Designed miniproteins, single chains, continued (5). Designs and how they scored, part 102

Each design is a single chain, and the fold is of that chain. pLDDT is the mean over its residues in the fold that is shown.

## One batch from the design tools (miniprotein)

Design m19543
Fold by ESMFold2-Fast:
Structure m19543 (fold): chain A 86 residues (1-86)
Amino acid sequence: MAEEQALLEELRRLAPDEDVLTALALVASLYFARHQSYSPEDFLELVRRAMEKAPELVRRLAELIRNKADPAELREIAEEILRKLE
């Protein structure tokens, strides 16, 4: 399955750190909760844009996740990342 392999390789290149992957997954979960359609390509596109436009916010969110911050704080930073992507 060449498509899945390409997506996984790109994702690993963009987010090799587990905390960063978790941060991006949280951002994606909030984004796709507002949209009816969701595909692996849409997720990868969101990841690329987040790492390009808001890498500092993604790193901050990853640090908050690592430090077991309050879910409300995590959500606020994830929402700020989403605003940067619009």
Scores: mean pLDDT 74

Design m19544
Fold by ESMFold2-Fast:
Structure m19544 (fold): chain A 68 residues (1-68)
Amino acid sequence: SPQERTAREILEEFRRQVEALRAAGQATPEALGRLGVEAANRLAAELDPDTQSRAMTELDALLREAAA
């Protein structure tokens, strides 16, 4: 669906941004938090509640992985 595609694109962009920060040695808690807020705001603005809920769960998991 268009909703699932949009969610995938937002989460893939987030993953690429985290990887870029890690490669640059700039993956601070502040930078990761900023990217997380930006991604969460995009998910909230673009997606219906059901798709948003699933995508937010995935974003939370990605943030925890990035912080580890």
Scores: mean pLDDT 86

Design m19545
Fold by ESMFold2-Fast:
Structure m19545 (fold): chain A 87 residues (1-87)
Amino acid sequence: MSAEEKLEELVEEFKKRLEEVKKEAIENNWSLDEAEKRIKEVVEETGKKLKELIEEYKVSEELANKAERKLMGAYLEVMEELTKLHE
């Protein structure tokens, strides 16, 4: 499996985990604070995996930055959706 494929898998896993947190937050009427806390845990775990993949596969700065932008985009989208649900 290529470095690019591994990074795309990480991005898709991150999006799936964020969707699960959003679903749980909606179903259980979590506060924005509780949802944000759970999302922060997912972000920290994903960040560690990203760093490991970059080091293991000698990922280029360009490819790493592309993955980071996709991860940030997914994070911002979920946070915006959660904020709108509490406003």
Scores: mean pLDDT 83

Design m19546
Fold by ESMFold2-Fast:
Structure m19546 (fold): chain A 59 residues (1-59)
Amino acid sequence: ASPAERAAARAAGVSPAEAARAARTVQDNGISGKAVLEAAEALGGGNRGGAGVATAAQS
């Protein structure tokens, strides 16, 4: 991925398109929202993606 794409992903934690696709997959397979939250956290590189990045950059 390009540096700009990585920066956007870090700021949001996960791209909106990827989040939407994950939600649809969960609905199709009858998986709980808990599984979606776990996947989003893993893709975002920890808890609340963008918030942690902003704090680290400020330091």
Scores: mean pLDDT 54

Design m19547
Fold by ESMFold2-Fast:
Structure m19547 (fold): chain A 118 residues (1-118)
Amino acid sequence: SAIVAEIERLAAEIRALLPRASEEQLKKAADILLNAFKKALEAAKKAGDKELALRIEEAIGIAEIIRGLYKITKDPELLKKMVEFLLDEAVELARVAPEEVQEILLDGLREALAVLRA
C-alpha cells in the first residue's frame, strides 16, 4: 500500500540522519516514536487485535528499557539504538496493521523526521 511505502521511505530517511543528530534531537525523536507506539497500542486494543497489541506492547517495553539505560548512562548511542529499533518495528508492524495503526505510525515518523531535520 501507499502508506506502507511511505513509512518505509520515512524510516530509511530518519536512519540516514541518525549519525549526525545531536543528543537533544535523538532524545526528542525517541520520545516522539515511543509516544506514537503508545497511541498505536491504544488503537490496537480498541480494535480487539490482541496479537497486534501484544507485539506493540513488547516493542514499547524494549524501548522503555533502552530509555531507562540512557537515563543512567547518558550514552547517546542508546538513544540511536532506541530510534533504530522503533523504526524497524514500525516498518514490520505497518505491513500487518490496519489503516488506523498505520496512520498513527506514519504521523510519528513525520514528526521524528522534522525534529532530525531541524
Scores: mean pLDDT 92

Design m19548
Fold by ESMFold2-Fast:
Formats: sequence, structure tokens, C-alpha cells
Structure m19548 (fold): chain A 74 residues (1-74)
Amino acid sequence: EEDLKKLLELVKKAGEEMTKVYESTDNQEERDKKFKEIVKKLIEEMRKILAESTDPEAQKFIEEQIKNLEKGLK
């Protein structure tokens, strides 16, 4: 429960940062670069939650989210 709340807050923050990038520049290459940086930071924070989690369901869900995000970086 607590791990999922932390995950939702991280996702919300990442989304807000992506919105700021969209508002700050019209350059697609710069947007892509900044989005990858935001996603990499999100993955690192998710891995920290995963490492501290004792809930098997939360661990599985977080791991699946990390894998999906890593695929998006390619």
C-alpha cells in the first residue's frame, strides 16, 4: 500500500517535469533527450522503492513498470 503511494507520487512528479519540458521548448530532439533523463531518474527511484519493498505484489508491479519504461527508452 505505502510502496504504491510512493510510486504514484513519483509518476506524478515525472509527468509534471515532462509537461514543463513541453512548455519550455518546441525542439523535438531536446524534448526527447529531457524525457529520457526524466524516465531514467524515475526508473532509479522505482528501483529504490523495489529494493526496500517487502510486499511481493508491489514488487512484481514495480518491476513490470520498470521493464516497460526501459523498453520506452529504446
Scores: mean pLDDT 80

Design m19549
Fold by ESMFold2-Fast:
Structure m19549 (fold): chain A 60 residues (1-60)
Amino acid sequence: MKLETDEERQKFEDLFIERVEKELGPEVAEAWKAGKRFTLTYDEAVKLGKIAKEAEDEVK
């Protein structure tokens, strides 16, 4: 990720987690927040990439 400040990183984390919970479900969001390892399907991984890109664009 290309975030340069702690504020941008925190805002990204909040937006990313919120969107992951809405799009991929609360289990994936909770696993991410807890730092747990989890396996995604190809389609879920593509969605995760889009969510990350959208959250990064909102911060930057």
Scores: mean pLDDT 71

Design m19550
Fold by ESMFold2-Fast:
Structure m19550 (fold): chain A 87 residues (1-87)
Amino acid sequence: SLKDKAIEAALKAIELASKEGTVEAFLASKLVVDAIGYLLQGNYDKAIELLEEALRILKQAGSSEEAIRAVEEALRYTKELKKEVEK
């Protein structure tokens, strides 16, 4: 499902960010964990907000392209999921 894809991308982002060894990557990973929580609750707006903040932090910190891409994929799937459930 689209929801499963969003969660899988988010989990991949957490795994990749945890390997960066920076405070910024750690903070971004925490935001992604919280985003998964909101996604599971069906609060897509809050999940999107947290994923966008995580993406901003990773980009400003110069994190890996793989970690940034994983957050971008999670964000894309979450936005698509919101559209599918909102008509």
Scores: mean pLDDT 86

Design m19551
Fold by ESMFold2-Fast:
Structure m19551 (fold): chain A 83 residues (1-83)
Amino acid sequence: SALEDALKAVEELREKAVEAIKKGDLESAIKYAREAMLLAGDMDWGLKRQEIQKLVDNGKLEEAKKRILELADSAVRRVRRLL
């Protein structure tokens, strides 16, 4: 089904975001979290991206990583609620 395909896609994007964080590739992690959130129907990505950038600009890299993963996790939870 379309929802099962969407769940698989957002779970794969979450795994890619985790891998990018482990490699120190913050830009790829943001990209994968964005794709996951958009697939899950998020309409506020611009505000979330600004929040992440503010954390990076203030040297809060661990908080930025945590926020990126929280967003990817929220995308997975959102799609699961539709099943």
Scores: mean pLDDT 88

Design m19552
Fold by ESMFold2-Fast:
Structure m19552 (fold): chain A 100 residues (1-100)
Amino acid sequence: NKEKAAELYEKAAEIYEELDDKLGAANSYVKAAEIYEELGNKEKAAKLYEKAAKIFEELGNKYGAAHLYEKAAKIYEELGNLEKASELREKADKIKQELE
């Protein structure tokens, strides 16, 4: 059951955050988001990609953060949340400018 796998990755991410294992948390949120995206649960996928992006940004993984902010923004745009999509694209663009 893919839905249970996604829920377990979400719980694993929360535990990693409590342990201050930011990389473990971010990777677990990405895995959960990918499964929710496959299941068509766009709202959960977008939220989890956004959480992972924030953690990668904190870790200085600018490439990963920008990529995940863009992924979340595209899904929010598909959901009709244009305000959130614009905010996340702006974050991704600012990070990308720092990579140049």
Scores: mean pLDDT 88

Design m19553
Fold by ESMFold2-Fast:
Structure m19553 (fold): chain A 70 residues (1-70)
Amino acid sequence: SLVEEARRLIERGTRLIKEGKALLKAGENPIRGTGLVLRGIGDLLTAAILARKAGDEELAEEALRIIKEL
């Protein structure tokens, strides 16, 4: 379902953002860290679109909230 796919993208996107932010904070690999954050944002934006198509506004708002709290 679209909701299941959106939840999967939220989980992956959140994980990628956390990994990317950890790399950026450590200063170990800024290109990789930035790339992971951007990929995670992409996953969350896609999740918000899919959640809205499924009529799950709360799930869409959760995905967008995670982006706002970067």
Scores: mean pLDDT 90

Design m19554
Fold by ESMFold2-Fast:
Structure m19554 (fold): chain A 100 residues (1-100)
Amino acid sequence: MASTPEDKEEVRKKFREKLKELFEELVKETGSVEEAKLILLKAELAFELLEKGVPLEEIQRKMEELDKLPLKEQIEKLKEELKKLGREEIVERIEKIAEE
């Protein structure tokens, strides 16, 4: 294992603490709440897959397949994939931030 569980948890905690700030910056940069949600959901899926030992090439291929879909379908599939991985809490948090 390349990192301790404690180091990974600290990084994730800081990401969660900055989640609203990151979302607000992404909305400013993209001009779209939906596109900001997409970016955050993609980042969370990529982090989770990396932690499970999925190769970067496979993660990239999965993201490229998602990019072929309309924005709304990409968001729905990302939410479904994250829920299957036990990441429902982060999905709900991103949705709540987007509704505020």
Scores: mean pLDDT 75

Design m19555
Fold by ESMFold2-Fast:
Structure m19555 (fold): chain A 83 residues (1-83)
Amino acid sequence: MEAIKQAVVDAGTAFVEELRAAGVLSDEQAERAYEALEAIGNATSSEEFYGAVQELLDVIAESSEDPDAALARLDQAVIEAGT
């Protein structure tokens, strides 16, 4: 579980930073996303982990004109980092 959490945090942080640099995320939305990533890294149960992941996905979906495409890119980044 710890290796998977670290991979998700690392991939998620890189993705959020890329979206922020591209102007997709406002500074406020990026801050919320970083808080969700920190919660993922600090999760001690599957319930906490999935809850924090859902919060991250919600921030990305709210900021994106095409949330489906944005979520697909995040999913691919996590797979590449974790598998």
Scores: mean pLDDT 73

Design m19556
Fold by ESMFold2-Fast:
Structure m19556 (fold): chain A 83 residues (1-83)
Amino acid sequence: MAEEAAREAERAAEELGAEVLEASAEVTQIGPGVYRVDVTVRLRYKGEERTVGGVGVGSPEAARRQAVEDVRRAMEEVVAELE
């Protein structure tokens, strides 16, 4: 799950034009069948270095999808800031 979340977050940032320098994810079980996924991506966009993150909570699949969606939204804000 952690490796998969980090990989999907990296792809989401790259699809929005970022050069990914590092991607990582932490997974915490907060209850039976309930997980928290925290992803962090260090990236360069138009020569600027930024760190974006995402958090998801729920089943393994739902938590991962939410965390990756947060990274997409954060990256869209970086694009808007630098364009």
Scores: mean pLDDT 83

Design m19557
Fold by ESMFold2-Fast:
Structure m19557 (fold): chain A 68 residues (1-68)
Amino acid sequence: DEGNIAAEIVDRAVEEGLRLAPEIGPERAIEHARRLAYEEARRAGLPDDVAETAGRMAERETERRLRE
């Protein structure tokens, strides 16, 4: 199920970004989460458009969580 795989990848990328934020700052953490989600989705065999969406979702969610 592409949706379940993508959601799990996004969740892991967001958690990694949040973990790194105290060390690298919020801007770099957000970018890291976006890139990680995209790369992991591509490695999992998801199409480029789905991987791009996963990256954007991880970016938005990491930004939201850091804003709170």
Scores: mean pLDDT 86

Design m19558
Fold by ESMFold2-Fast:
Structure m19558 (fold): chain A 87 residues (1-87)
Amino acid sequence: MSAIEAIQQIRDDALQAVDDGNAAEALRYIALLYGIGGNYGKMYEYLRRAGEAKKKKSFSPEELEKLRKEVEEVADSVLDTERLNQS
């Protein structure tokens, strides 16, 4: 599996987590995307946010929609970087 295919799969899994209302899982997937992109500071930030999200029983539609946008923005950024790393 290529790095691009792996990033696309993680993006799809993150968006499914948002659709399922599982903000903690979606935040963990965003952390994984940042980790793949080498941004360990953001990876740590999102892992912390995921831990806090796990304590909440529900999320508003507005919170989930913002999270969906974060997934798309991070995935697009990491995909662009990986495309530039092609041999």
Scores: mean pLDDT 82

Design m19559
Fold by ESMFold2-Fast:
Structure m19559 (fold): chain A 80 residues (1-80)
Amino acid sequence: SEEEEKFRKILLEDLDVFKAQLDEDIARSTDPEVQAELRRLKAEVDQLKKDIEEGKISYEEALKRFGELYRRYLEVRARQ
């Protein structure tokens, strides 16, 4: 539906914002373990974006995965 396409577009835009934040945090981090975990998160965000663009996952599953990635991001940020 047009509504589902709109929500997918918003989610992809949110993922791009998240990727930009991860790049900034990687550049600002002095902890190699934090940098490594942030790079792994970025790779998983790239995969999620690809899965959404290719229609391989539902919108609900995409939201769930984004939430899981963001939770892990907050845990990494708590170490800074």
Scores: mean pLDDT 86

Design m19560
Fold by ESMFold2-Fast:
Structure m19560 (fold): chain A 50 residues (1-50)
Amino acid sequence: SRLEEAEKVEKYMDELNVPIDTRTRLVGMVKSGSMTAEQAIKMAEELAKQ
């Protein structure tokens, strides 16, 4: 389920301390199907490096 995948992405981003605005946007894209959970996680990891 996209909702379950979005929840996992949100929890992972929280652990990485990704800013709330970015978390909301990426979770929204996973829920809408515009982005896969895997793509969102990759993006969050890249953002966490900055």
Scores: mean pLDDT 80

Design m19561
Fold by ESMFold2-Fast:
Structure m19561 (fold): chain A 61 residues (1-61)
Amino acid sequence: STSVQTGLRVSQSLNDQGIQLLNQGDTDGGNSLLSSSDNARSSTDRNSRQLSLDLSLGLQQ
């Protein structure tokens, strides 16, 4: 639970920073942070799905 929440928070922070850089005209920096945000979100989603599967199968974290 905590690791999933941390991953979502990190992803959101990177996304916000990426958009801010794009608005300032830093296309390379902004796109880099948006890609990092997508990777963090995908990793968090994978971890969340794995945790859900483990719990449904009676396995612990």
Scores: mean pLDDT 75

Design m19562
Fold by ESMFold2-Fast:
Structure m19562 (fold): chain A 66 residues (1-66)
Amino acid sequence: MTARDYLRRYVSQLVHVPRATIARMSQAQIAELLSKKIPGVTPADVSRMLRTIEQGLAHRAEQRAA
C-alpha cells in the first residue's frame, strides 16, 4: 500500500466521496474537499501529509530491516 493509497482512504472517509473519485483528483482538488471538513487546508498541506505518510512507511521498513 502506497502513501497515496493511505491518503485517498483517509480523504474518502472524511468527505464521504468514493476512493475511485479521489484517485482521479489533483492535490489541489483534494485540498479543496478537505477544506470542507478541516478549514484552512491547502495543496501544500496535502503534500506535507503525503510526505508524513511516506516517512512513516520508510520508518517501518527501516525497523523491519534492523
Scores: mean pLDDT 73

Design m19563
Fold by ESMFold2-Fast:
Structure m19563 (fold): chain A 83 residues (1-83)
Amino acid sequence: MHFGNEVPKELEELLKIAKEDVPNAELVGYILEGESKAVIFLQDEVAYIYHQNVASSTLVQIAEELKRKFKLKTLGVKTTEVK
């Protein structure tokens, strides 16, 4: 997972979908690994993960990385698979 508030061009379509769905959430990171794509947003201790071709185990790892990075005691996770 890459932390940041910007994404590569390959993730622009996924970013647009996520921003329309969660306009008040902050972009905090992304995944771009071959066919595996995700954009990760954070709002009020809830992570919103919009993803394509990402394994469930990787989604769990993202949540744990976010808890460590932002020093959160609790984190809700909402995942959306985009086709």
Scores: mean pLDDT 84

Design m19564
Fold by ESMFold2-Fast:
Structure m19564 (fold): chain A 78 residues (1-78)
Amino acid sequence: AELSPLERVRLYTAGAVVNGALAEHTGDEGLRAAAERMRALAERAAAEALAQGVPRAEIEAAREAGRAEGRAIAAATA
């Protein structure tokens, strides 16, 4: 089953943080490109959630949860 837009905001935000942190550590351009793609996907998912009537506060909470999860994963793998 496809993930909801709100769940995609959280997962893509986390992916952008992880790939971004790894790109800074390694200098890998592929990881930087992946971080940019994940950020764009998170923004599209946020727009879809907003269009479906999801409150902005819930979208922002999903973004913050994604950032926190991404930071934790990046710290564990560094």
Scores: mean pLDDT 85

Design m19565
Fold by ESMFold2-Fast:
Structure m19565 (fold): chain A 91 residues (1-91)
Amino acid sequence: MEEIIEKLVRIAKEVGITAEELEEMAESGDFERLIDIALEKGKPEAAKEIADLFMEIRYEVAEKAGKDDDLEKLILEALKEVLREVARKLK
């Protein structure tokens, strides 16, 4: 997970995403907005990297939780926490 956070910090700096924008996404649960911003800024490779990292987060949560009826909720909470950590490291 730490490696995923570090990669997201690099990407956020590369595409010019602010800590405040990431905090707003974490609060709203609209983490797909991070991909949209990368595309809007003309960084399709960064958008792909973000999508791949979100899939890695889903994989880590699923592997630790196993087959759980709350899996989607656990994934959503993990994504929100990752965005908060990325925002914290950008300050």
Scores: mean pLDDT 79

Design m19566
Fold by ESMFold2-Fast:
Structure m19566 (fold): chain A 90 residues (1-90)
Amino acid sequence: SMFEKIKELVDKAREEGLRAYESGDPEERRRFLLVMAELITEVEKYFDKETVEEISRLAAEAVQALQKRDREGLEKAFDRIKSLIEEKEK
């Protein structure tokens, strides 16, 4: 339940990030940043400090990739976040 909700939130953040990338719209970018903040807040509730720090760094990389218009970097950051969460689900 908890891990399913967090994985859904990762997928939502990725979709909003790609939407912001495609449109270049400041409102889409704002929406992306709000979903990212929600994701970090949920991760902080349920994961250990080391995992939270790793996910926060990957989230920062995703934001930086979007700012640089680096689609590959954006997608790789979310793939890594999802893999890390799935590893902790075990």
Scores: mean pLDDT 86

Design m19567
Fold by ESMFold2-Fast:
Structure m19567 (fold): chain A 87 residues (1-87)
Amino acid sequence: YESINKEVLEELAKTKGKVELKPFKITDFSGKITIKDVPKELQGKTLKFTVKVNGEIREVEVTVSGDGTLSFRLPRGSEIIAVELVE
C-alpha cells in the first residue's frame, strides 16, 4: 500500500493546500502512525488527515513536532484518504 511519507509531505509543503492520497488501509494492530523527517516547512504546523473508519469519514488534526516527527493513532482497518495543511 501507499503510506504517507516524506514525498507526500514535501508536496504538501509545496502546494500549501490539500494532497489527496491513494487510499491505504491500516492493518497494524497498534494502529499507530509515525512519520519522521517531516520537511522543516511543516514543522510546528497542524496537518488535517481525512480518514475512513468503517465507512465513516473522519478528520484528525495533528501538530508536527519541532523535531520533524508526527504521530497519531487510528483503528486497524482505517483508510487514510487525504492530508491538508491547516496553518
Scores: mean pLDDT 70

Design m19568
Fold by ESMFold2-Fast:
Parts: C-alpha cells; structure tokens; sequence
Structure m19568 (fold): chain A 62 residues (1-62)
C-alpha cells in the first residue's frame, strides 16, 4: 500500500510538471484513492491535497 501511495504521488507530481489541469489532477487522485485500502487512501488524499495547495490549485471547483 505504501508503494502504491508513492507511485500515485509521483504520477500526480509528473502530471503537474507537464502542466495538467486541476480537474485532471483531482480526477487522478480520486481514481487512485478508490483503488487503495482506506488508510492508504486517506494518506494519498492528504499528500495530494498538500501538493495541489503548494501548486496554488486549492480546493475543487463547485
């Protein structure tokens, strides 16, 4: 599970570096979270949210 979280974070970071939109990053984050055990999904959500915040992408559009 830890390796899968790292892989998901690395994929998000790679897509961010390639200029992916916020919507694409959020969709990828959700897809990975659905594929992980609850504890790993929570860790990915926290790390993904931090990465999005640092990039200035903030919260999801409503």
Amino acid sequence: SQKKVEEAVNELRSMLEQGASRDELVALLKKHMLSLPFDSAVELAQRGSELLHEAGLGAAPN
Scores: mean pLDDT 77

Design m19569
Fold by ESMFold2-Fast:
Structure m19569 (fold): chain A 75 residues (1-75)
Amino acid sequence: MKSLLERVLEKIENGEPPENGIELLARALLRMLEEKGLGISDVLDIRGTGLERLLGRDRLTVEEAIAALLELAES
């Protein structure tokens, strides 16, 4: 099974729009990484986002965010 991030990367390369909110979140994370030169251990402020509501946290690492998105993609 392709990861959510792999699917999102393919769509970005092809100029395709996101299909759902989870893909939008993955695109936002990838864009933030690219613009900031962030690594997977870097901390994201997720206040005011769907991830804050889902996880009950103000901040998480990029790795934690990716893991959460993959978990949601499997359900």
Scores: mean pLDDT 68

Design m19570
Fold by ESMFold2-Fast:
Structure m19570 (fold): chain A 65 residues (1-65)
Amino acid sequence: MMKEFEEGVLDLFAAVARTFGAEVEVEDGKIKVRIEGLSEEDAKELANAAKKVGENTGYEVEIYY
């Protein structure tokens, strides 16, 4: 149940992030999001979403500008 929830949340976040033009990499408890070249507004929204995903899954979030 927990693993399925985590995988679902990560997959959904990755799909949304890619819609904004961001790159997402998930590595052994870390979520790496590259938002270089996005608008300031989109970058802020995506960074806030990534933080919430980290809080819900226990994964460490790294944002690259």
Scores: mean pLDDT 74

Design m19571
Fold by ESMFold2-Fast:
Structure m19571 (fold): chain A 85 residues (1-85)
Amino acid sequence: KKLPLISAEILNDTTVKITVNAKTEEEAKEAVDELVKKALEKGVKILDVEPVNETTFLITVENKENAEILVKIAKELQVENKEKE
Protein backbone atom coordinates (compact mmCIF):
# COMPACT_ATOMS: atom_id res chain seq x y z
CA LYS A 1 0.00 0.00 0.00
CA LYS A 2 1.14 3.57 -0.70
CA LEU A 3 1.53 5.59 2.48
CA PRO A 4 0.46 9.26 2.45
CA LEU A 5 3.07 12.03 2.79
CA ILE A 6 4.32 12.33 6.39
CA SER A 7 5.87 15.49 7.83
CA ALA A 8 7.92 15.08 11.02
CA GLU A 9 8.99 18.02 13.21
CA ILE A 10 11.03 17.85 16.43
CA LEU A 11 9.29 20.05 19.02
CA ASN A 12 11.72 19.25 21.87
CA ASP A 13 14.22 16.55 22.92
CA THR A 14 11.45 13.98 23.59
CA THR A 15 8.51 15.07 21.36
CA VAL A 16 8.03 14.75 17.59
CA LYS A 17 5.01 16.19 15.76
CA ILE A 18 3.78 13.99 12.91
CA THR A 19 1.45 15.43 10.28
CA VAL A 20 0.00 13.06 7.67
CA ASN A 21 -1.27 14.27 4.29
CA ALA A 22 -4.18 11.80 4.35
CA LYS A 23 -7.74 12.08 3.02
CA THR A 24 -9.23 10.08 5.92
CA GLU A 25 -8.52 9.51 9.62
CA GLU A 26 -8.18 5.76 8.89
CA GLU A 27 -5.45 6.43 6.28
CA ALA A 28 -3.65 8.78 8.71
CA LYS A 29 -3.74 6.15 11.50
CA GLU A 30 -2.42 3.47 9.12
CA ALA A 31 0.52 5.72 8.18
CA VAL A 32 1.34 6.53 11.82
CA ASP A 33 1.06 2.83 12.78
CA GLU A 34 3.56 1.91 10.04
CA LEU A 35 5.93 4.69 11.18
CA VAL A 36 5.71 3.49 14.82
CA LYS A 37 6.26 -0.14 13.72
CA LYS A 38 9.41 0.76 11.76
CA ALA A 39 10.66 2.96 14.61
CA LEU A 40 10.26 0.11 17.13
CA GLU A 41 12.05 -2.28 14.74
CA LYS A 42 15.00 0.17 14.68
CA GLY A 43 15.11 0.36 18.50
CA VAL A 44 13.32 3.67 19.06
CA LYS A 45 11.76 3.81 22.54
CA ILE A 46 8.29 5.24 22.02
CA LEU A 47 6.64 6.27 25.30
CA ASP A 48 3.37 7.72 23.97
CA VAL A 49 1.42 8.43 20.76
CA GLU A 50 -1.21 11.16 21.18
CA PRO A 51 -3.64 12.15 18.39
CA VAL A 52 -4.08 15.94 18.27
CA ASN A 53 -6.55 15.76 15.37
CA GLU A 54 -7.40 13.39 12.50
CA THR A 55 -4.06 14.04 10.70
CA THR A 56 -1.71 15.27 13.47
CA PHE A 57 -0.03 13.17 16.18
CA LEU A 58 2.47 13.84 18.97
CA ILE A 59 4.94 11.02 19.56
CA THR A 60 6.88 11.04 22.84
CA VAL A 61 10.25 9.25 22.78
CA GLU A 62 12.92 8.51 25.39
CA ASN A 63 15.53 11.08 24.27
CA LYS A 64 16.76 13.40 21.49
CA GLU A 65 18.62 10.59 19.66
CA ASN A 66 15.36 8.61 19.43
CA ALA A 67 13.53 11.72 18.15
CA GLU A 68 16.14 12.14 15.38
CA ILE A 69 15.84 8.46 14.36
CA LEU A 70 12.03 8.79 14.22
CA VAL A 71 12.30 11.83 11.90
CA LYS A 72 14.75 9.89 9.68
CA ILE A 73 12.31 6.96 9.42
CA ALA A 74 9.45 9.33 8.51
CA LYS A 75 11.60 10.80 5.71
CA GLU A 76 12.52 7.29 4.48
CA LEU A 77 8.80 6.43 4.20
CA GLN A 78 8.37 9.49 1.94
CA VAL A 79 11.25 8.54 -0.43
CA GLU A 80 10.25 4.89 -0.97
CA ASN A 81 10.33 4.56 -4.75
CA LYS A 82 8.15 2.62 -7.21
CA GLU A 83 10.28 -0.54 -6.78
CA LYS A 84 9.15 -0.92 -3.13
CA GLU A 85 5.46 -0.38 -3.96
Scores: mean pLDDT 76

Design m19572
Fold by ESMFold2-Fast:
Structure m19572 (fold): chain A 57 residues (1-57)
Amino acid sequence: MKTAEELINEAREALPATRAQLVQLLRKQLDPSDPNSSYSKEVVEEAMKLVEELAKE
């Protein structure tokens, strides 16, 4: 199981140049339509918030 931090670290390893691209990458990875995802709703929401904060630099 991956934490929000691990999800963001993986996204940053393949980090696109812009915040919008980073958010798209995480959205695709988290896929809210997959009910059996290892990521809880709380982890998904936290990861998206952290992505927005990290994009601020």
Scores: mean pLDDT 62

Design m19573
Fold by ESMFold2-Fast:
Structure m19573 (fold): chain A 86 residues (1-86)
Amino acid sequence: SMIEELEKEVEELLREDWSEKVKERVKKVIKEISLIEDEKKKKEFSEKLLKAVREAKSDEELYEKLLEIETEIGVYKLEEAVKKVF
């Protein structure tokens, strides 16, 4: 499954020096992505997460990137909810 592949790729990219707080946030973001029904959007957010983990140079930078991704997922979910009402 896409989520199992994402979890494995993220584990490979996580550094030993990443804090527990950041690791927990990564797991939370993976869970949020797993709840996306649209396969194209699920892939887009998965790729954003992988890029964030790969490119972040510190716990703080990764945490901020994770919050940005989580916010984008929240906005996407809200936009989809609005489309169902109107």
Scores: mean pLDDT 81

Design m19574
Fold by ESMFold2-Fast:
Structure m19574 (fold): chain A 119 residues (1-119)
Amino acid sequence: MEEIKKTIREATVKLTSAAISLIGLQIDKRDSSAEDQAKLETARAHLLAAIRHFDEGVKAAEAGDYESAIAHLDQAIAHLQAARDALRTLGKEAEPSVKLIEDSIALLQKLRELLKKEA
């Protein structure tokens, strides 16, 4: 329980940091190509979907529904991977956002394994 709560707090902080970083990147890239703007919007859509699935997963875990929690974390991880892949094509300026998303993926994977032990 304590390790699960700690990992949820760490994941919340990293996902929030990733969202702030991506907003900053979108502001910096507002005058960029239509292709780069589309990649940023794709990354944003996936990051927001990941945050929603993470929130639903946390609620399920708090209710003791670990199978539903794991399913939501799997969806969140898939969306974070899609956001990461979209951002990786934007080059060096996207590296800080990519790193925060990669850190978030690692924390959600850790949370998934912790929840499997409780299921």
Scores: mean pLDDT 89

Design m19575
Fold by ESMFold2-Fast:
Structure m19575 (fold): chain A 90 residues (1-90)
Amino acid sequence: DNEEAVEKVVKSRLAMNTELAKKLAELIRKLYKLLKEGADKEKILEVIKELAKVQEEYAKKNGSDQLTDAEIEEKTQKILKEAEEALEKE
């Protein structure tokens, strides 16, 4: 399903583990719905940035795998592109 494809993109690009991805399932579903509805790209990017922020908070608790602001921006743009492409193919 398209929702699973979006989850896979987010998990892969943010290096998110399975436990954290499961906790963020509602945000990933929100991202999927916004993409499917053809929502404003700014709104979609906000949800992706929220996902990246939660991943960073998780990384801070576990030590030193934090992304820089530049890496977050790059991964956010890649997630948007790849998630849109995944929905177009499905």
Scores: mean pLDDT 76

Design m19576
Fold by ESMFold2-Fast:
Structure m19576 (fold): chain A 61 residues (1-61)
Amino acid sequence: MSSVLDQVSQAVTRAGELVARGDWDGALRYLDDEAKKSDPEASEMLRKARGLVRRLAEQKA
């Protein structure tokens, strides 16, 4: 089973909870920190997820 996909899914879900409570900066920081601690494959996926969250935050403002 792919642990990389599970790790990314869990991290994105937690970031989504932060976004739901209005903590966009917290969500972006959380994803950045998780990417730094992750395998290269998971890190790339988390960096892409962070980019999407940042773009959504900019559009909502």
Scores: mean pLDDT 79

Design m19577
Fold by ESMFold2-Fast:
Structure m19577 (fold): chain A 80 residues (1-80)
Amino acid sequence: MEELLDKIGEVLSEHAVKNKLSDEERLELNKILQEVEKMAEEGKSLDEIIEFLEERRKKEKNEKVKEAIEKAIKVIEELK
């Protein structure tokens, strides 16, 4: 789980720098990461975390934030 959270954090950080995310966009990614961390602490499965991220992606209208969520999903899928 620690490796998963570290890898997600790394990918989201790289995405934010590469795509020059605003403070508001970075705050939104931080909220998503905090929710994923909370789910992991509660013992939620990787599949449940993916379902959460997929639903969050569907509701997201900001393309840069949406792309970051897609990258997080891919990280989790690669670690399954």
Scores: mean pLDDT 82

Design m19578
Fold by ESMFold2-Fast:
Structure m19578 (fold): chain A 92 residues (1-92)
Amino acid sequence: RVRKHLVTELTVRTPDGRELTLVVQSDLSLEEVKEALKKLGYEVLSERQYYATEPLSEEEREERTRQQARAVLLVARAEGRDAALAESEARA
């Protein structure tokens, strides 16, 4: 089943000067992700939104999943806890 979904993509600069891309789902507030990044010393360079229908490749799709997981982990770390892990355990 092919469904379109809105993806928010952030390009950020790490404290050591690297650039990386994060993907944010609607389940996370974009503002909360930005605040978490700021607290960790990351700088938001750009943001864009687009509809994801088909992956460019299986490897690109896996990279997107990792980039999304990074956003969730960064928010949890800024709050001093593994919020995503706690949510998963509570629902298991």
Scores: mean pLDDT 63

